# Ledger of designs, part 60: designed miniproteins, single chains

Each design is a single chain, and the fold is of that chain. pLDDT is the mean over its residues in the fold that is shown.

## One batch from the design tools (miniprotein)

Design m2089
Fold by ESMFold2-Fast:
Structure m2089 (fold): chain A 66 residues (1-66)
Amino acid sequence: DIEREIDLSFGLMILSVGLLAGDEEGAIERAVAYARKLGVDEAVVEAIAAAPSAREAADILIAYFA
């Protein structure tokens, strides 16, 4: 439970930091790399990679870790 919350928080931080830096595409790419490192299912990783915005990538992460 707590570990899943930490993993989600870190994923959301990656997206937020990239957005603040003006690099939304790079933020999504880094979130994909992070999800792969955590062993997230490839179908979910592909969904994050195909997300049209960091907000939609964040929604996918939230749904996965809920």
Scores: mean pLDDT 82

Design m2090
Fold by ESMFold2-Fast:
Structure m2090 (fold): chain A 86 residues (1-86)
Amino acid sequence: MTPEQIELGEKVVAELEPKAEEALSWPEEERRKVHMRLLIEMLHRTGLLSEEEAAELMALLDDPEAAEKKLREIMERRQAELEALA
């Protein structure tokens, strides 16, 4: 993870964090879906997810467990790609 990506990540998190905190007052099902959506948006804006990967994860929001599993697989692949470039 580059310093530029960390800085962009912090900026995006600061922008989305108020929305995530607001969601804490919502029913658990809606809260989980909103948190996953915000996480996908954050990762896409920071360049950690491609537009295609973000769209695939968004399609899985009705199954949060499947979305979380898919996100984990994508992030593990991305981590391996970053290590290969170092």
Scores: mean pLDDT 70

Design m2091
Fold by ESMFold2-Fast:
Structure m2091 (fold): chain A 83 residues (1-83)
Amino acid sequence: SKELMREALEYLRLGGEYRKQAVDAEKAGDFATAAEYYRQSANYYRLAAEYAEKAGDESTAQALRELSEEQAKNAEAAAKKAA
């Protein structure tokens, strides 16, 4: 379970890194790049949630699923602005 939680934390870190890159791209007006980085962020938060759940931490898993869904919605919004 320690190894599973370590994987969850690494995916959480990656999700946060891609979210920061998405926000920077959005501030630069590069909505196409922002949409892609928000999708990567959503995918990593989802992986973090999966590993937290496997580690037995359902509360953390639920919070990470909510972060993943938020970034997925941000990706959709950015993609619409890129059109």
Scores: mean pLDDT 90

Design m2092
Fold by ESMFold2-Fast:
Structure m2092 (fold): chain A 84 residues (1-84)
Amino acid sequence: MQAQLDAAYQQGQAAAKEWLKKNGIESITDEELAQLKEELEAAKAYLKEGLASGSLSDDQVLLLAFQLGAAEEILAAKAKAEAA
């Protein structure tokens, strides 16, 4: 399972990188980025609890991993832009 989770997360990161290459981080509002950060933290907690309890299907777990990868990549791009 961990290898599949890592792959899904990496696919999410790749999708976000491709989107950012075409649109740029400036296309996302500060309000949308703040919302994304809160949703990411909630999704991380949900995935952790779901993995521990076994309550999530493999498809649900993989979808969450993909979404986490995409969200973290967007937030990392924002942090780099703010540092420039």
Scores: mean pLDDT 79

Design m2093
Fold by ESMFold2-Fast:
Structure m2093 (fold): chain A 85 residues (1-85)
Amino acid sequence: DKELEEKKKLLEEKTKETLEEDKKLARELVKPELVEEVIKALEAAAEAVLEAKKKILEGASLEEARAFARPALEAAAEAWERGLP
């Protein structure tokens, strides 16, 4: 399905743009010694959310998509909480 592939590509591009903004914010707000940890967690969370959204496009339930993304999102939240002053 060409239309599905085009939607996935657009989703990938928008996810990358959002991630770059989040990384910039982390570099400005996070403790210098924890910036790398927070950025890695943000990258993992962005990848997991992107794959979860792709699963929804392919017919997966919202519950399945959330379960897939949850561990990476929780890890990112924990890293962010530790990183903030």
Scores: mean pLDDT 84

Design m2094
Fold by ESMFold2-Fast:
Structure m2094 (fold): chain A 97 residues (1-97)
Amino acid sequence: SKLKELEEKIKELERKIEELEERLKTANAEAQAYLREAILYYRRALGLYERAKSLLETNDPNDPEVQEKIEFLVKQAEEERKEGDEYLKKAEELEAA
């Protein structure tokens, strides 16, 4: 179900944020700035997925207007996640050297 897909995305992102917060504790100073930005974007994505889940739970899932709002929130979450991935990549490049 769409609800199950959102729950899985939320759990995956929560685990990723927790992992990055642990990595932040041992990262070098240069990588720390990029890791903090990655975490910020992932937290924004998480909030958007949680809003999409709430709409799906509190509204008629067959309502086209509800479906459009959920699709919009998921697309926004994906953009925030993509931005987080770019910052994470920069942090990992700094830690690899």
Scores: mean pLDDT 88

Design m2095
Fold by ESMFold2-Fast:
Structure m2095 (fold): chain A 70 residues (1-70)
Amino acid sequence: GDATMIAVARAHARATEGRVLSDEEALAFYRQYLANLSEERKKILSDIAAKLREIGDEIQAELDAKRAAA
């Protein structure tokens, strides 16, 4: 989640640069990290995220159908 990645960005900046980041600076650092990922790696992560969303939607639809039948 974003909160975890912001915390990781803060820890990394403290360890490597010895500085404390604000929430805005940590978020900017995280966005820069994402921008620097290879296009192939971004595509793999995007494809996985899309598949997980589709599976979640299918599970939710099945649960909703079962609730409507009860």
Scores: mean pLDDT 71

Design m2096
Fold by ESMFold2-Fast:
Structure m2096 (fold): chain A 82 residues (1-82)
Amino acid sequence: SKEERVEEFKKKFIETFGDDEELLQQIALGKLSQDEIAERLGVSRATVSRVESIAGPKFFQDLAFEILVEKGVEELREVVLG
């Protein structure tokens, strides 16, 4: 299903970016393009766009923020929330 596809991409995202706090911060702030996310995940930009069309336009940004909050990165709160 489309939902299962989104869940598979969520796992791949965590495996690719989950240990890189600096890169997760850039993604959460919307500084990393869809093309750059696609390249690092080893997928097409069309695939990234399709995932966002199913899960929402901020899917990767929200996921990156969620991972950073779980890791307890207080610096992200100051940068994002001001």
Scores: mean pLDDT 78

Design m2097
Fold by ESMFold2-Fast:
Structure m2097 (fold): chain A 100 residues (1-100)
Amino acid sequence: MKPIDKSKPRLLVSILISRHPDRDDVVAIFVDTLDANNRVVDSETYVFRAPRSWSLEELREWALEFIEKRYPEYELVDERVSRDPHDPNVTHVVLVYQPK
């Protein structure tokens, strides 16, 4: 991955994946567009139900394709995956995109 250029605008994409054994998987995607001064200039939220047959990696690949189709002028520069500290069925994926 390329290093983050702090002088450029970026997309901060926060993905919450909820995988409970007794209900449908839910994927919530929060997209914040940040200017070069770290100001949020746009915010969008998308919520999807995902097939329980999909792995976490398949959900990740689908989410990456979704963002790349919406923001084709941006490229992925950072990715972090963590489990929610309060709910073991919830995974957080944070993606940072910058202009190509």
Scores: mean pLDDT 77

Design m2098
Fold by ESMFold2-Fast:
Structure m2098 (fold): chain A 95 residues (1-95)
Amino acid sequence: SKAVRQQLQEKKPALEQFVKENQEKIAQLDPAKLATLIAADTVLRYLNSPVVTPELHKKLLQVEKERKAELEQAVDEVDPELKKLLEQLGIKLII
């Protein structure tokens, strides 16, 4: 949807900043920040952001497998507006 893409574009700078601040410390992130980072990677890849690399995505897929139980409990701590926009795109947080 064009309207959904526009709302995600408005969130893009904040999500890019969040990725830059957290991408080097993935293993040390609490489950809420990790769930938010996974959501940010998903959105930024959809928006073709240069901040999200194939290497980052691969690391997040690996950590998601390793920390699945923690992430499932932290899903509700992700920004509700961001979750709603992902649902409108047919994307569920993989958790």
Scores: mean pLDDT 81

Design m2099
Fold by ESMFold2-Fast:
Structure m2099 (fold): chain A 65 residues (1-65)
Amino acid sequence: ADLNAAPTEEEKKKAAEEGSVKMVKANLPKDTLVAARKAQMDAINGASNKTDLHYKVKDAVNAKI
């Protein structure tokens, strides 16, 4: 059950890369960028499945932009 629900390490990495691209395009200040990256990591670690990973990362990043 757990192994089927949790995103893979590769999927988590891809989500982090996509969020980082959005943050760079938004030209966030350094302090805001650090906070946004931390929120993104918390969202990735809190995701229960692939769909949850996508929406949690998107919401965390958008909340900081």
Scores: mean pLDDT 73

Design m2100
Fold by ESMFold2-Fast:
Formats: C-alpha cells, sequence, structure tokens
Structure m2100 (fold): chain A 98 residues (1-98)
C-alpha cells in the first residue's frame, strides 16, 4: 500500500536545515518501521530564509543527502527556486520503504 504525506521545514541557516533534516529522517524511519506493509511517499517543502539560490540549492541538496543516509529513504526529485523575498524554496519527493 502507498500512503502520501506532506512535510514542511523552515530554517534560517543551512546548519539548522541539516539538523531539522536529521530529525525528519529519524521520524520517517520510525513511521516506516511502524507501518512495514506501507510505502510512504513524502512531499517535502523546504523554506530557507534569506539564502540566495546558490546557498539554498547547496543546502537543499545537503538535506537530501542527510535524508538518504537513513536506510530505506530515497529522494526521487529535488527542485529549488528563488523567492521574491530573497529566500529559497526546495521541493523534494521522498520515498520511504520499510
Amino acid sequence: MVEELEASLVADSPEELVELSRRLAEMLRQLAEANPDTVLRVRLSILLRGADLETGREATLQAARVLESQPGITVESVEVEELPDGSTRGLLDIVVRP
């Protein structure tokens, strides 16, 4: 069975984003272990405040690597855009297998 989830992370620095990504990865791993017959599809929205596109892209890709460091977590797509307010938005499609 497949379950779809949405998650959002808001960070003021790349370091905070890495920490939040580690916590999210742990939560997703625990959720997958509690649901061993279910594949979780997670759409993750990341807002990195005050980061230019280059910094935001690097931080988003690092967050994706942190998530994929957990067994069973795969990041299928990463999209990054600059917002008019000088923040960067990342969108990740994540698959979590038991």
Scores: mean pLDDT 85

Design m2101
Fold by ESMFold2-Fast:
Structure m2101 (fold): chain A 94 residues (1-94)
Amino acid sequence: SIEELIEEAERLVREAAERLLEKHRDDPEMVERIKRGLESFLELVRETRENPSPENLELLAIALGEWSRYLRSEGEEELAERLRRVALELLKAA
């Protein structure tokens, strides 16, 4: 269901943020960027839950794609692939 896809997207990005925050804990600039990115993503999740329009589902999928790309650059290939799959399912649901 769309609701389950949105919940999975939130879970995966929270997990991604937690791993990246731990990895970069000694880099305050990176910590701030990761926290800001997570906050922006969670705001988009809230908006999409309130209005699961094709536009909002597409925006959420794009945001997941950006997180997936960043995770790949950080060596988190398995988690990146999970985000990419959820993004594709959100696009199909749109």
Scores: mean pLDDT 89

Design m2102
Fold by ESMFold2-Fast:
Structure m2102 (fold): chain A 65 residues (1-65)
Amino acid sequence: GSMLTQELVDELSKLVGVPKEKLPTEPAELAKLLNIPLSTARALLRAIVEGDRELFRKLAEKIKE
């Protein structure tokens, strides 16, 4: 949908190896899938909704650690 920043959805899909259609939009499910804190999953989804590329990048680095 046009309400999400599709470029960031595609980047997250590539980063975690999960098709974008299979990415949870609920923070708790996303946190479980990626093995990250619930607060990080909430921040990721917020960054994607708001198109905040800088916040997304910082959170992606934390996931790669």
Scores: mean pLDDT 77

Design m2103
Fold by ESMFold2-Fast:
Structure m2103 (fold): chain A 92 residues (1-92)
Amino acid sequence: MIKVEVRIRKDGREDVLSFSSEDPEEVIENVRRLMRAAAEIGAESVEIVIKTPSKETAERLAEEVRRAGDELGLQTEVEVKGNEAIVRLRRA
């Protein structure tokens, strides 16, 4: 099971969204949608924490999310800690 927590900050407010999936492709699709939505609303920062069953899955998801952030023109920082990928996005 892959667990995702997304924290979106804008205008002094923080929204937290969580979801779970067993399918890494579904996780990538949902994260890409959330990143795009956050960029469109002009979010100040977004933090995405992805907890996976393996380091390999965490590294794969980290690379896909980094690529998505780069494509959206966002300042993207990605960190892999064991089985967990942490992605921080900021408005450029």
Scores: mean pLDDT 81

Design m2104
Fold by ESMFold2-Fast:
Structure m2104 (fold): chain A 109 residues (1-109)
Amino acid sequence: MKADELLARLDALLDRIRANPPETFEEFKEVAQEALRLLDEAIEYAKESTDPEKLVRLREAAGRLLTAITEQAVRLMEKHPEHADEVARMLLELQRRYQELDDIVEKKL
């Protein structure tokens, strides 16, 4: 149940990014902060879970979200070079969260 809710929230954020890509640094920041919260919840779930099917699906959903945010980050840095350092910092934080999730899932498979 909790895994299915988390997966749905990850997919919903991905769909929102695809439908309404962030056009400003503030919009990107809101999306990145929500993604960080979801990745933190995914990491906590992964630490407690022993369900390999749910763990793999969670990692895949998180990976798709990270890919989409990375594409938007690159686009935003090109359009708004004055925010490039902050966007890059937020992207690195997201990449670190995903790597932690990936490491936890890999060790449990």
Scores: mean pLDDT 88

Design m2105
Fold by ESMFold2-Fast:
Structure m2105 (fold): chain A 79 residues (1-79)
Amino acid sequence: SVEELVQAFSELVVKTAYELSQQPQTLETFLSLVLPKLGELSKHSSQAIAEAARTALIGLQLVVKGQPQLLAQINAALA
């Protein structure tokens, strides 16, 4: 289902960001590609899709802990 694909995408995004956590420039580039779509999905009319995307954005906040500029970008996507 679309919900299962969004869940898998969300989990892969958080895992990839965690693996890139020691490479700030690569992490910033990766986040610039995925945050617009995650922000869009977090406002989706399907509760399951919106919850999966919001969970990923919250997970990304933990990954970018100590990087205020990236944290601000994730917080903007959640708004």
Scores: mean pLDDT 83

Design m2106
Fold by ESMFold2-Fast:
Structure m2106 (fold): chain A 67 residues (1-67)
Amino acid sequence: SMMPSSQAQIAAVQQKVANSTLPAAIKQQLQKDIDIGKDLISSPDVTKQVGGAIRVIGVDIDIDIYS
């Protein structure tokens, strides 16, 4: 499935943000985006879950490219 380990993925991305060399302001913005994605993934609405997963994946890609 698209989200077999959503909790593990969120935790991994949060650790990447915390451990990155990015400026504090950028880390705060990325963490805010993860928090929004986490809230959406926790929804019983599948459309919101998908939107949240895409948001978290976007942050993961940004960290992998820039840190």
Scores: mean pLDDT 76

Design m2107
Fold by ESMFold2-Fast:
Structure m2107 (fold): chain A 74 residues (1-74)
Amino acid sequence: GAREIRERAEEARRRNDAKLGAEAAIEAGRLLMEKGLITLGIAVQLRGIAAELENDAKLGAETALEAARILEEL
């Protein structure tokens, strides 16, 4: 759920772990799609993929945290 995505994203930030951040963002994007936010969910997943390809732990973690915030409002 949203809480577990947030916890994983914070861990990715602490460890500077681009893969963990990207995985959290991709999972968050899939959950957004399940909630009917299809376009946003696709965009979040693409940002997660970009973060992994660029080895950008900050981008992955920040994308996952923002997506978790939106999921918490649903």
Scores: mean pLDDT 86

Design m2108
Fold by ESMFold2-Fast:
Parts: structure tokens; C-alpha cells; sequence
Structure m2108 (fold): chain A 96 residues (1-96)
């Protein structure tokens, strides 16, 4: 779980007296890893779909491509919301 890895690193950095800049760097790395993993996840799901339905016509293949692109966009939006939530939790911890 990429999120748990970076949450642990952020918590350890905070305990060692690291400032907001170090936390921001860790969140940037998390965003990069999440984007890479989300694209791979969608690509694997599309490959599985093509395996289950090997007789897709060209028009159907174009529709699958549109679905893939829409799914990737949805995951990037979810990633943004997740990062905003994590940042809020870190800021709350820093105020305590």
C-alpha cells in the first residue's frame, strides 16, 4: 500500500522534527507513485477485459479505449482528493 508507506515516512519525519517542506516532498512522491500505479491498474483491467472478450470488433475496441481514458481520469481525481485529505490530517497533527 503506497499510501501507508508514505504516511509512515511522513510520521517518522515529523517525529524527527522535520518541517512542512519535508512533508510536502513526501506527498509529491506519493502523488507520482499513485499516478503510476493507477495507470498500471487500469491497463491490467483493460487487458483482462480483452482476454474475456477476444472477439471485439474495431468499433468496440475504440469504445474500450474511451473507457480506459475515462477510468484513468477518474482515478487521478480520486488521487487529488486523497492527497488533500492526507495533507489535512498532517496539518491537524502539526497543530496538536
Amino acid sequence: DVVKKYEKEAEEAYKKGAGKEKVAELLRKLAEDLTENSDKFVEEAVEELKRDYPGLEPEEQEKVKEIEEAYKKSLKEAQKLLLEFILEQIEKSLKE
Scores: mean pLDDT 70

Design m2109
Fold by ESMFold2-Fast:
Structure m2109 (fold): chain A 95 residues (1-95)
Amino acid sequence: SMEEKAREEIFYLAGIRFVKAEEVKKTKKPGEALPEEVVKLGKELVEKGRRLTEEFPEVVEEIEALPEEEFLKRVLEVLEKKDPELAEKVKKILE
């Protein structure tokens, strides 16, 4: 269904944001400006999230209501299916 595809995309985008946030935190010194590529990716992810919220507000509300542990489990399930390399990065960050 379209709702299931939207749900998968939301979890996939969350996985990308999580990995990029941790990479920036790990490599960026306090007070340094974010690289332009990271800022551009961030803006693109925000725009995709905005469109998903406008088109599937009920799906977004469902996901926002999930406990953090369930949310992360769903993110990993989607990433293992769509992007196994990104899933491995998330697992390493969580350990």
Scores: mean pLDDT 77

Design m2110
Fold by ESMFold2-Fast:
Structure m2110 (fold): chain A 95 residues (1-95)
Amino acid sequence: MNLLNELVKEIEEKYPGKLTPEEAFELALKKLEELTEDPETVKEIRELYKELLEAAKKVAEGKELSEEEIKELEEKAKRIEELMRELERKVKEKE
């Protein structure tokens, strides 16, 4: 269902116990870039995901997010899903 999650799974199966979740994610993004030949879309996904991680860090530290901040994060998550669907379409069209 999620191409990125499937690539992370494949990488973890190939390198069991040798990678952190962050390293597996970075390798999955690199493989997506190679498969799609679309470094711009992969870069946008990486930047959006980094912003989501920063927000998650603040919540873990006990900071309360405003309704507006939550809405912005939801829109960023939706944007990641849209970009992932575009990458999946490009892979399917080439293969």
Scores: mean pLDDT 73

Design m2111
Fold by ESMFold2-Fast:
Structure m2111 (fold): chain A 79 residues (1-79)
Amino acid sequence: SMIEEAEKLAIEGDKLESEGRYQEALEKYEKAAELYIENGDYASAALMYVRASKLAEKLGDLEKAQEYLEKAKELAKKS
């Protein structure tokens, strides 16, 4: 299911983040967020964008970090 795929991607992202592989972890969180949105799980999607924002910040991309945070705030309003 879409939920199972999103959860798998989020777990893969968590593992990559723990390994310091921030760009790859960010890509996993973005894909997970997209699947959560498609399934109407806006709360989980917002959490994925919060995590992506923190990783973008660690990578020095402050503009992208703000964009992810804005996406998370908009999704949280739908929850």
Scores: mean pLDDT 89

Design m2112
Fold by ESMFold2-Fast:
Structure m2112 (fold): chain A 74 residues (1-74)
Amino acid sequence: SMIEELRAKAAELAAAESISEEQIRAAVDLMKRADPSLPESVLDTALALATPETEETLRLALLSQLQSIIDQLE
């Protein structure tokens, strides 16, 4: 189910030592499949936060957005 895929992605990101561009793209693609109304700029914003200084902010933002979408689907 979509909820199971979103939860699995959240667990993957939470456990990752660092977040790769591939992981960011995969997470945003999944979010957009679950919520087609997500702005196209979400990916660009996430990629801009993919620096060593902002990586934890990015992780928390991605996890928060995934949980928000899960809550919307329930």
Scores: mean pLDDT 83

Design m2113
Fold by ESMFold2-Fast:
Structure m2113 (fold): chain A 68 residues (1-68)
Amino acid sequence: DKEEQLAQVAVELAKAGADMETIQEAIAKLLDGDYEGAIQLLKKAAEGLPEEAKEVGEKVLERLEEIE
């Protein structure tokens, strides 16, 4: 479901070196049922990834657009 998909994205971003504070905020939004807020925070985390992880960021941004 949407919550599970967004949680998987958060884990993928954390493994790629995304900002953990932003990811924790996204997870809190998910638990509150605020999927729109979670998606915005996950997009922010993906955009902040280092160049070495840009492919992961691009993939995540594409997946988030599909989930929206």
Scores: mean pLDDT 81

Design m2114
Fold by ESMFold2-Fast:
Structure m2114 (fold): chain A 91 residues (1-91)
Amino acid sequence: MGKVRAMVAASKGLIELQDTIDKAVAEARKASEKAGEEMRGVGIEKLNELGKVSLQALKGSAEDAIAKIREATEKAIKEIEDKTNALLKQA
């Protein structure tokens, strides 16, 4: 019985990791889309400065998105570690 239970625990951890990554990716995508919309709002008259303004805005949004992905990934890694330790106790 322990073998089947160990496999179920490992699968649950993987599913939770994938869910966490999917949500972090969705948040990063929305941050990038918002930066793109802000770039479109600047207008062509400021095109020679648009690259710098847009790059700094995109960098800021990307940094926040990366930080959220990093935090979500660290949480998922801890969950996998907890699942692995549970498997070792059941084996």
Scores: mean pLDDT 62

Design m2115
Fold by ESMFold2-Fast:
Structure m2115 (fold): chain A 94 residues (1-94)
Amino acid sequence: MSPQELADKLIETVKKLIELINKAAEESPDPQVRERLKELAEKMKEALENGDLGTVIRTAREAVKLLREAGMDKYAEEAEKLLNEIVDTVLEMA
C-alpha cells in the first residue's frame, strides 16, 4: 500500500470512529457521558487535523473505556474495532 493510500485509510477510519462516538453521545441517556463523548470526538478531530496520531490513539482508547463504563457495549466493541484498525495503520506507516 502506498504512503498516500495508508494516510487516506487512516483519515477515513478516524472519521468513522468520530462519527460513531458522536452517534453514541446522541443515544446516551446520561448528560455527563454525552458531553464527555462529544469532547473526545472533537479532541480526536483536532488531533487528526494536526497529524497528532498519538493523541488520536490515546483519545480513542479513552472513548472506548468511557463507552464500556457507560454500558454502551455495542458502541464500545465497534469503537475498539476501529481503534485497532487505526493502530495497525499507524504501525504500517512507521
Scores: mean pLDDT 86

Design m2116
Fold by ESMFold2-Fast:
Structure m2116 (fold): chain A 80 residues (1-80)
Amino acid sequence: SPEEVLAGLQEALDRLLTWAAAEMATSTPAQKADIRDQLLRAVDLMVRYAREKGVPEEEVEAFRQQALARIDAVVTAADA
């Protein structure tokens, strides 16, 4: 179902963000930028996949906004 698709994507995002936080803690500025770009590309793919699987646009947009906010939080924490 669309709800199960979103749940699976949220789990995948949680794993990616956990990995990114750990990697960014010891990364150079250039490596941090590359990790951020990888996360943004992953979110774009997840959003396209959700749309293809029939997830309502309102839920896709909510997921996208939450994902971008979570990426920003991880990047900000790594720069502190």
Scores: mean pLDDT 88

Design m2117
Fold by ESMFold2-Fast:
Structure m2117 (fold): chain A 79 residues (1-79)
Amino acid sequence: SEKEKLEELKKKILEYIDKAIAYAEKQKLYDVAELYKEFKKEFEKIYEQAKSVEEFIKKTTALYDKLVEEIKKLLEEAQ
């Protein structure tokens, strides 16, 4: 049950990451696409190392917060 829940969450999050990468590349925002690719790589490591759904969510949230801050910096440089 917990393993199935982890697999479901991983699948959904990866689908959103892949859509974000595709959108960024289509808009020629290659630096943003690269940040999402690094996020995907680290996210997959979190999944493999996670001992619980709780730990997985906590670590994924922290990684996402870092991604948001890095994207904000890129957007500020473009203004």
Scores: mean pLDDT 85

Design m2118
Fold by ESMFold2-Fast:
Structure m2118 (fold): chain A 73 residues (1-73)
Amino acid sequence: VDADVLAAMQAAGEALKAAPADASLEEKARLIEQKLREAGFRDVRVEVEGDRLVITFTASDGRTVTIRIPVTP
């Protein structure tokens, strides 16, 4: 799980770095979702909750992982 969380955070960070500075939170969510799927993660969902992105996926051990990332406008 820890290795999957680190890999997911790395992929999310790369997607956010590649995003345009003026990208909406919804656009950033879609970029993260795509990057995680490209990295081989399953059941990937990324939702916008106010100023936060909520990432959900199934880890290699079958557990559901949820990560909340605060994003500054």
Scores: mean pLDDT 77

Design m2119
Fold by ESMFold2-Fast:
Structure m2119 (fold): chain A 77 residues (1-77)
Amino acid sequence: DERLNQIKQLLAEAQRYDAFAQSLDETAKRLREQAEASTPAERERLLAAAEQADKMRDWARQERDENLRRAQELLAS
């Protein structure tokens, strides 16, 4: 069934984005932890990198939710 294959692809994409978001969240936490133990100059760079990871995490969560929404629409059809 072609529809079932489309649903599987959307769910797989959602799973990939969720995994990516989790990885980015852990990266941001690690960078902030490293910043606490770093020199002032290194801290600024690490915190900026953590902020970038947070923004990418939020984007990845948004993409996850969109793929889940599309999969649910196909299931309801």
Scores: mean pLDDT 90

Design m2120
Fold by ESMFold2-Fast:
Structure m2120 (fold): chain A 89 residues (1-89)
Amino acid sequence: RSAALERLREAVEAYKAGLERAAEAAPEEYKEEMREQAARAKEELDRMVREAERRGTPVEELEELAETLRAHADAPVEAARKLAENGPA
C-alpha cells in the first residue's frame, strides 16, 4: 500500500507539472484564467490524495488512479496548445 500511495503521489506531481506547463503555453489573454484553473485543480488533486490516504484506499484503486493521472498528464498542455494554435489571436 505504501508503494502504491507513493506512485499516486508521483502521478499527481506529474499532472501538476502538466498544469503549470499548460498555463505557460496558453495565449497571453488566457494565462491568468489558466493559472486560476490550475490552482483549483492542484487543490483538488491534493484533497484527492489526502482522502485516499485517510480512507485506506486499496492498493488496486491507488494504482488505477495513478495510471489514469499518468495517462492524462499531457491533457492540460494539449488543451492550452489547441487554444494557442486554433483560438483567436
Scores: mean pLDDT 74

Design m2121
Fold by ESMFold2-Fast:
Structure m2121 (fold): chain A 62 residues (1-62)
Amino acid sequence: MKELIKKALEELVEKGVKLLYSMTGEELAEKAKEIGLEQEYIDAILSQKGKTLEEILLEIYE
């Protein structure tokens, strides 16, 4: 799971999405849908709903 979330976030940045620490998992998932990421990446981000990007990064990278 953590590796899929990392890769999904990297894909968002590569596709030119500006990531803010205050963005929620729901907002990140909507951005992923807008740019046409694979469903697997969208689902990985949605598993983090209710968390901010800052919280997600802390859990992934410690």
Scores: mean pLDDT 81

Design m2122
Fold by ESMFold2-Fast:
Structure m2122 (fold): chain A 81 residues (1-81)
Amino acid sequence: HMEELAEKAARVQKLADAIVEGIRKEDPGELSKEIETGIRRIVEAVQAGDLEKAKEIAEYLRKNLSPLAGAAGETLINEID
C-alpha cells in the first residue's frame, strides 16, 4: 500500500506542476501566484488524505480567483480520489 500511496502522490505532484506551468504562461501576475499557492495547498491536503479540505480549497479558488483555478483543483482531487 505504501508504493500505491507514493505512486498517487507522485502523479498528483506531476499534474500540479503541469497545471502551475500552464497558469504561469496564461497569467504571469499576482493572480498566478495566488493560484499557485492554492494548488500547492490542494496537493498538501490530497497527500495528507484530507479530500474534504482539498475540495474546500478548490471551491475557494473557483469563487475568489478564477473558474480555471477551481477546475485545476478539481482535476488534482479527481486524480487521487
Scores: mean pLDDT 71

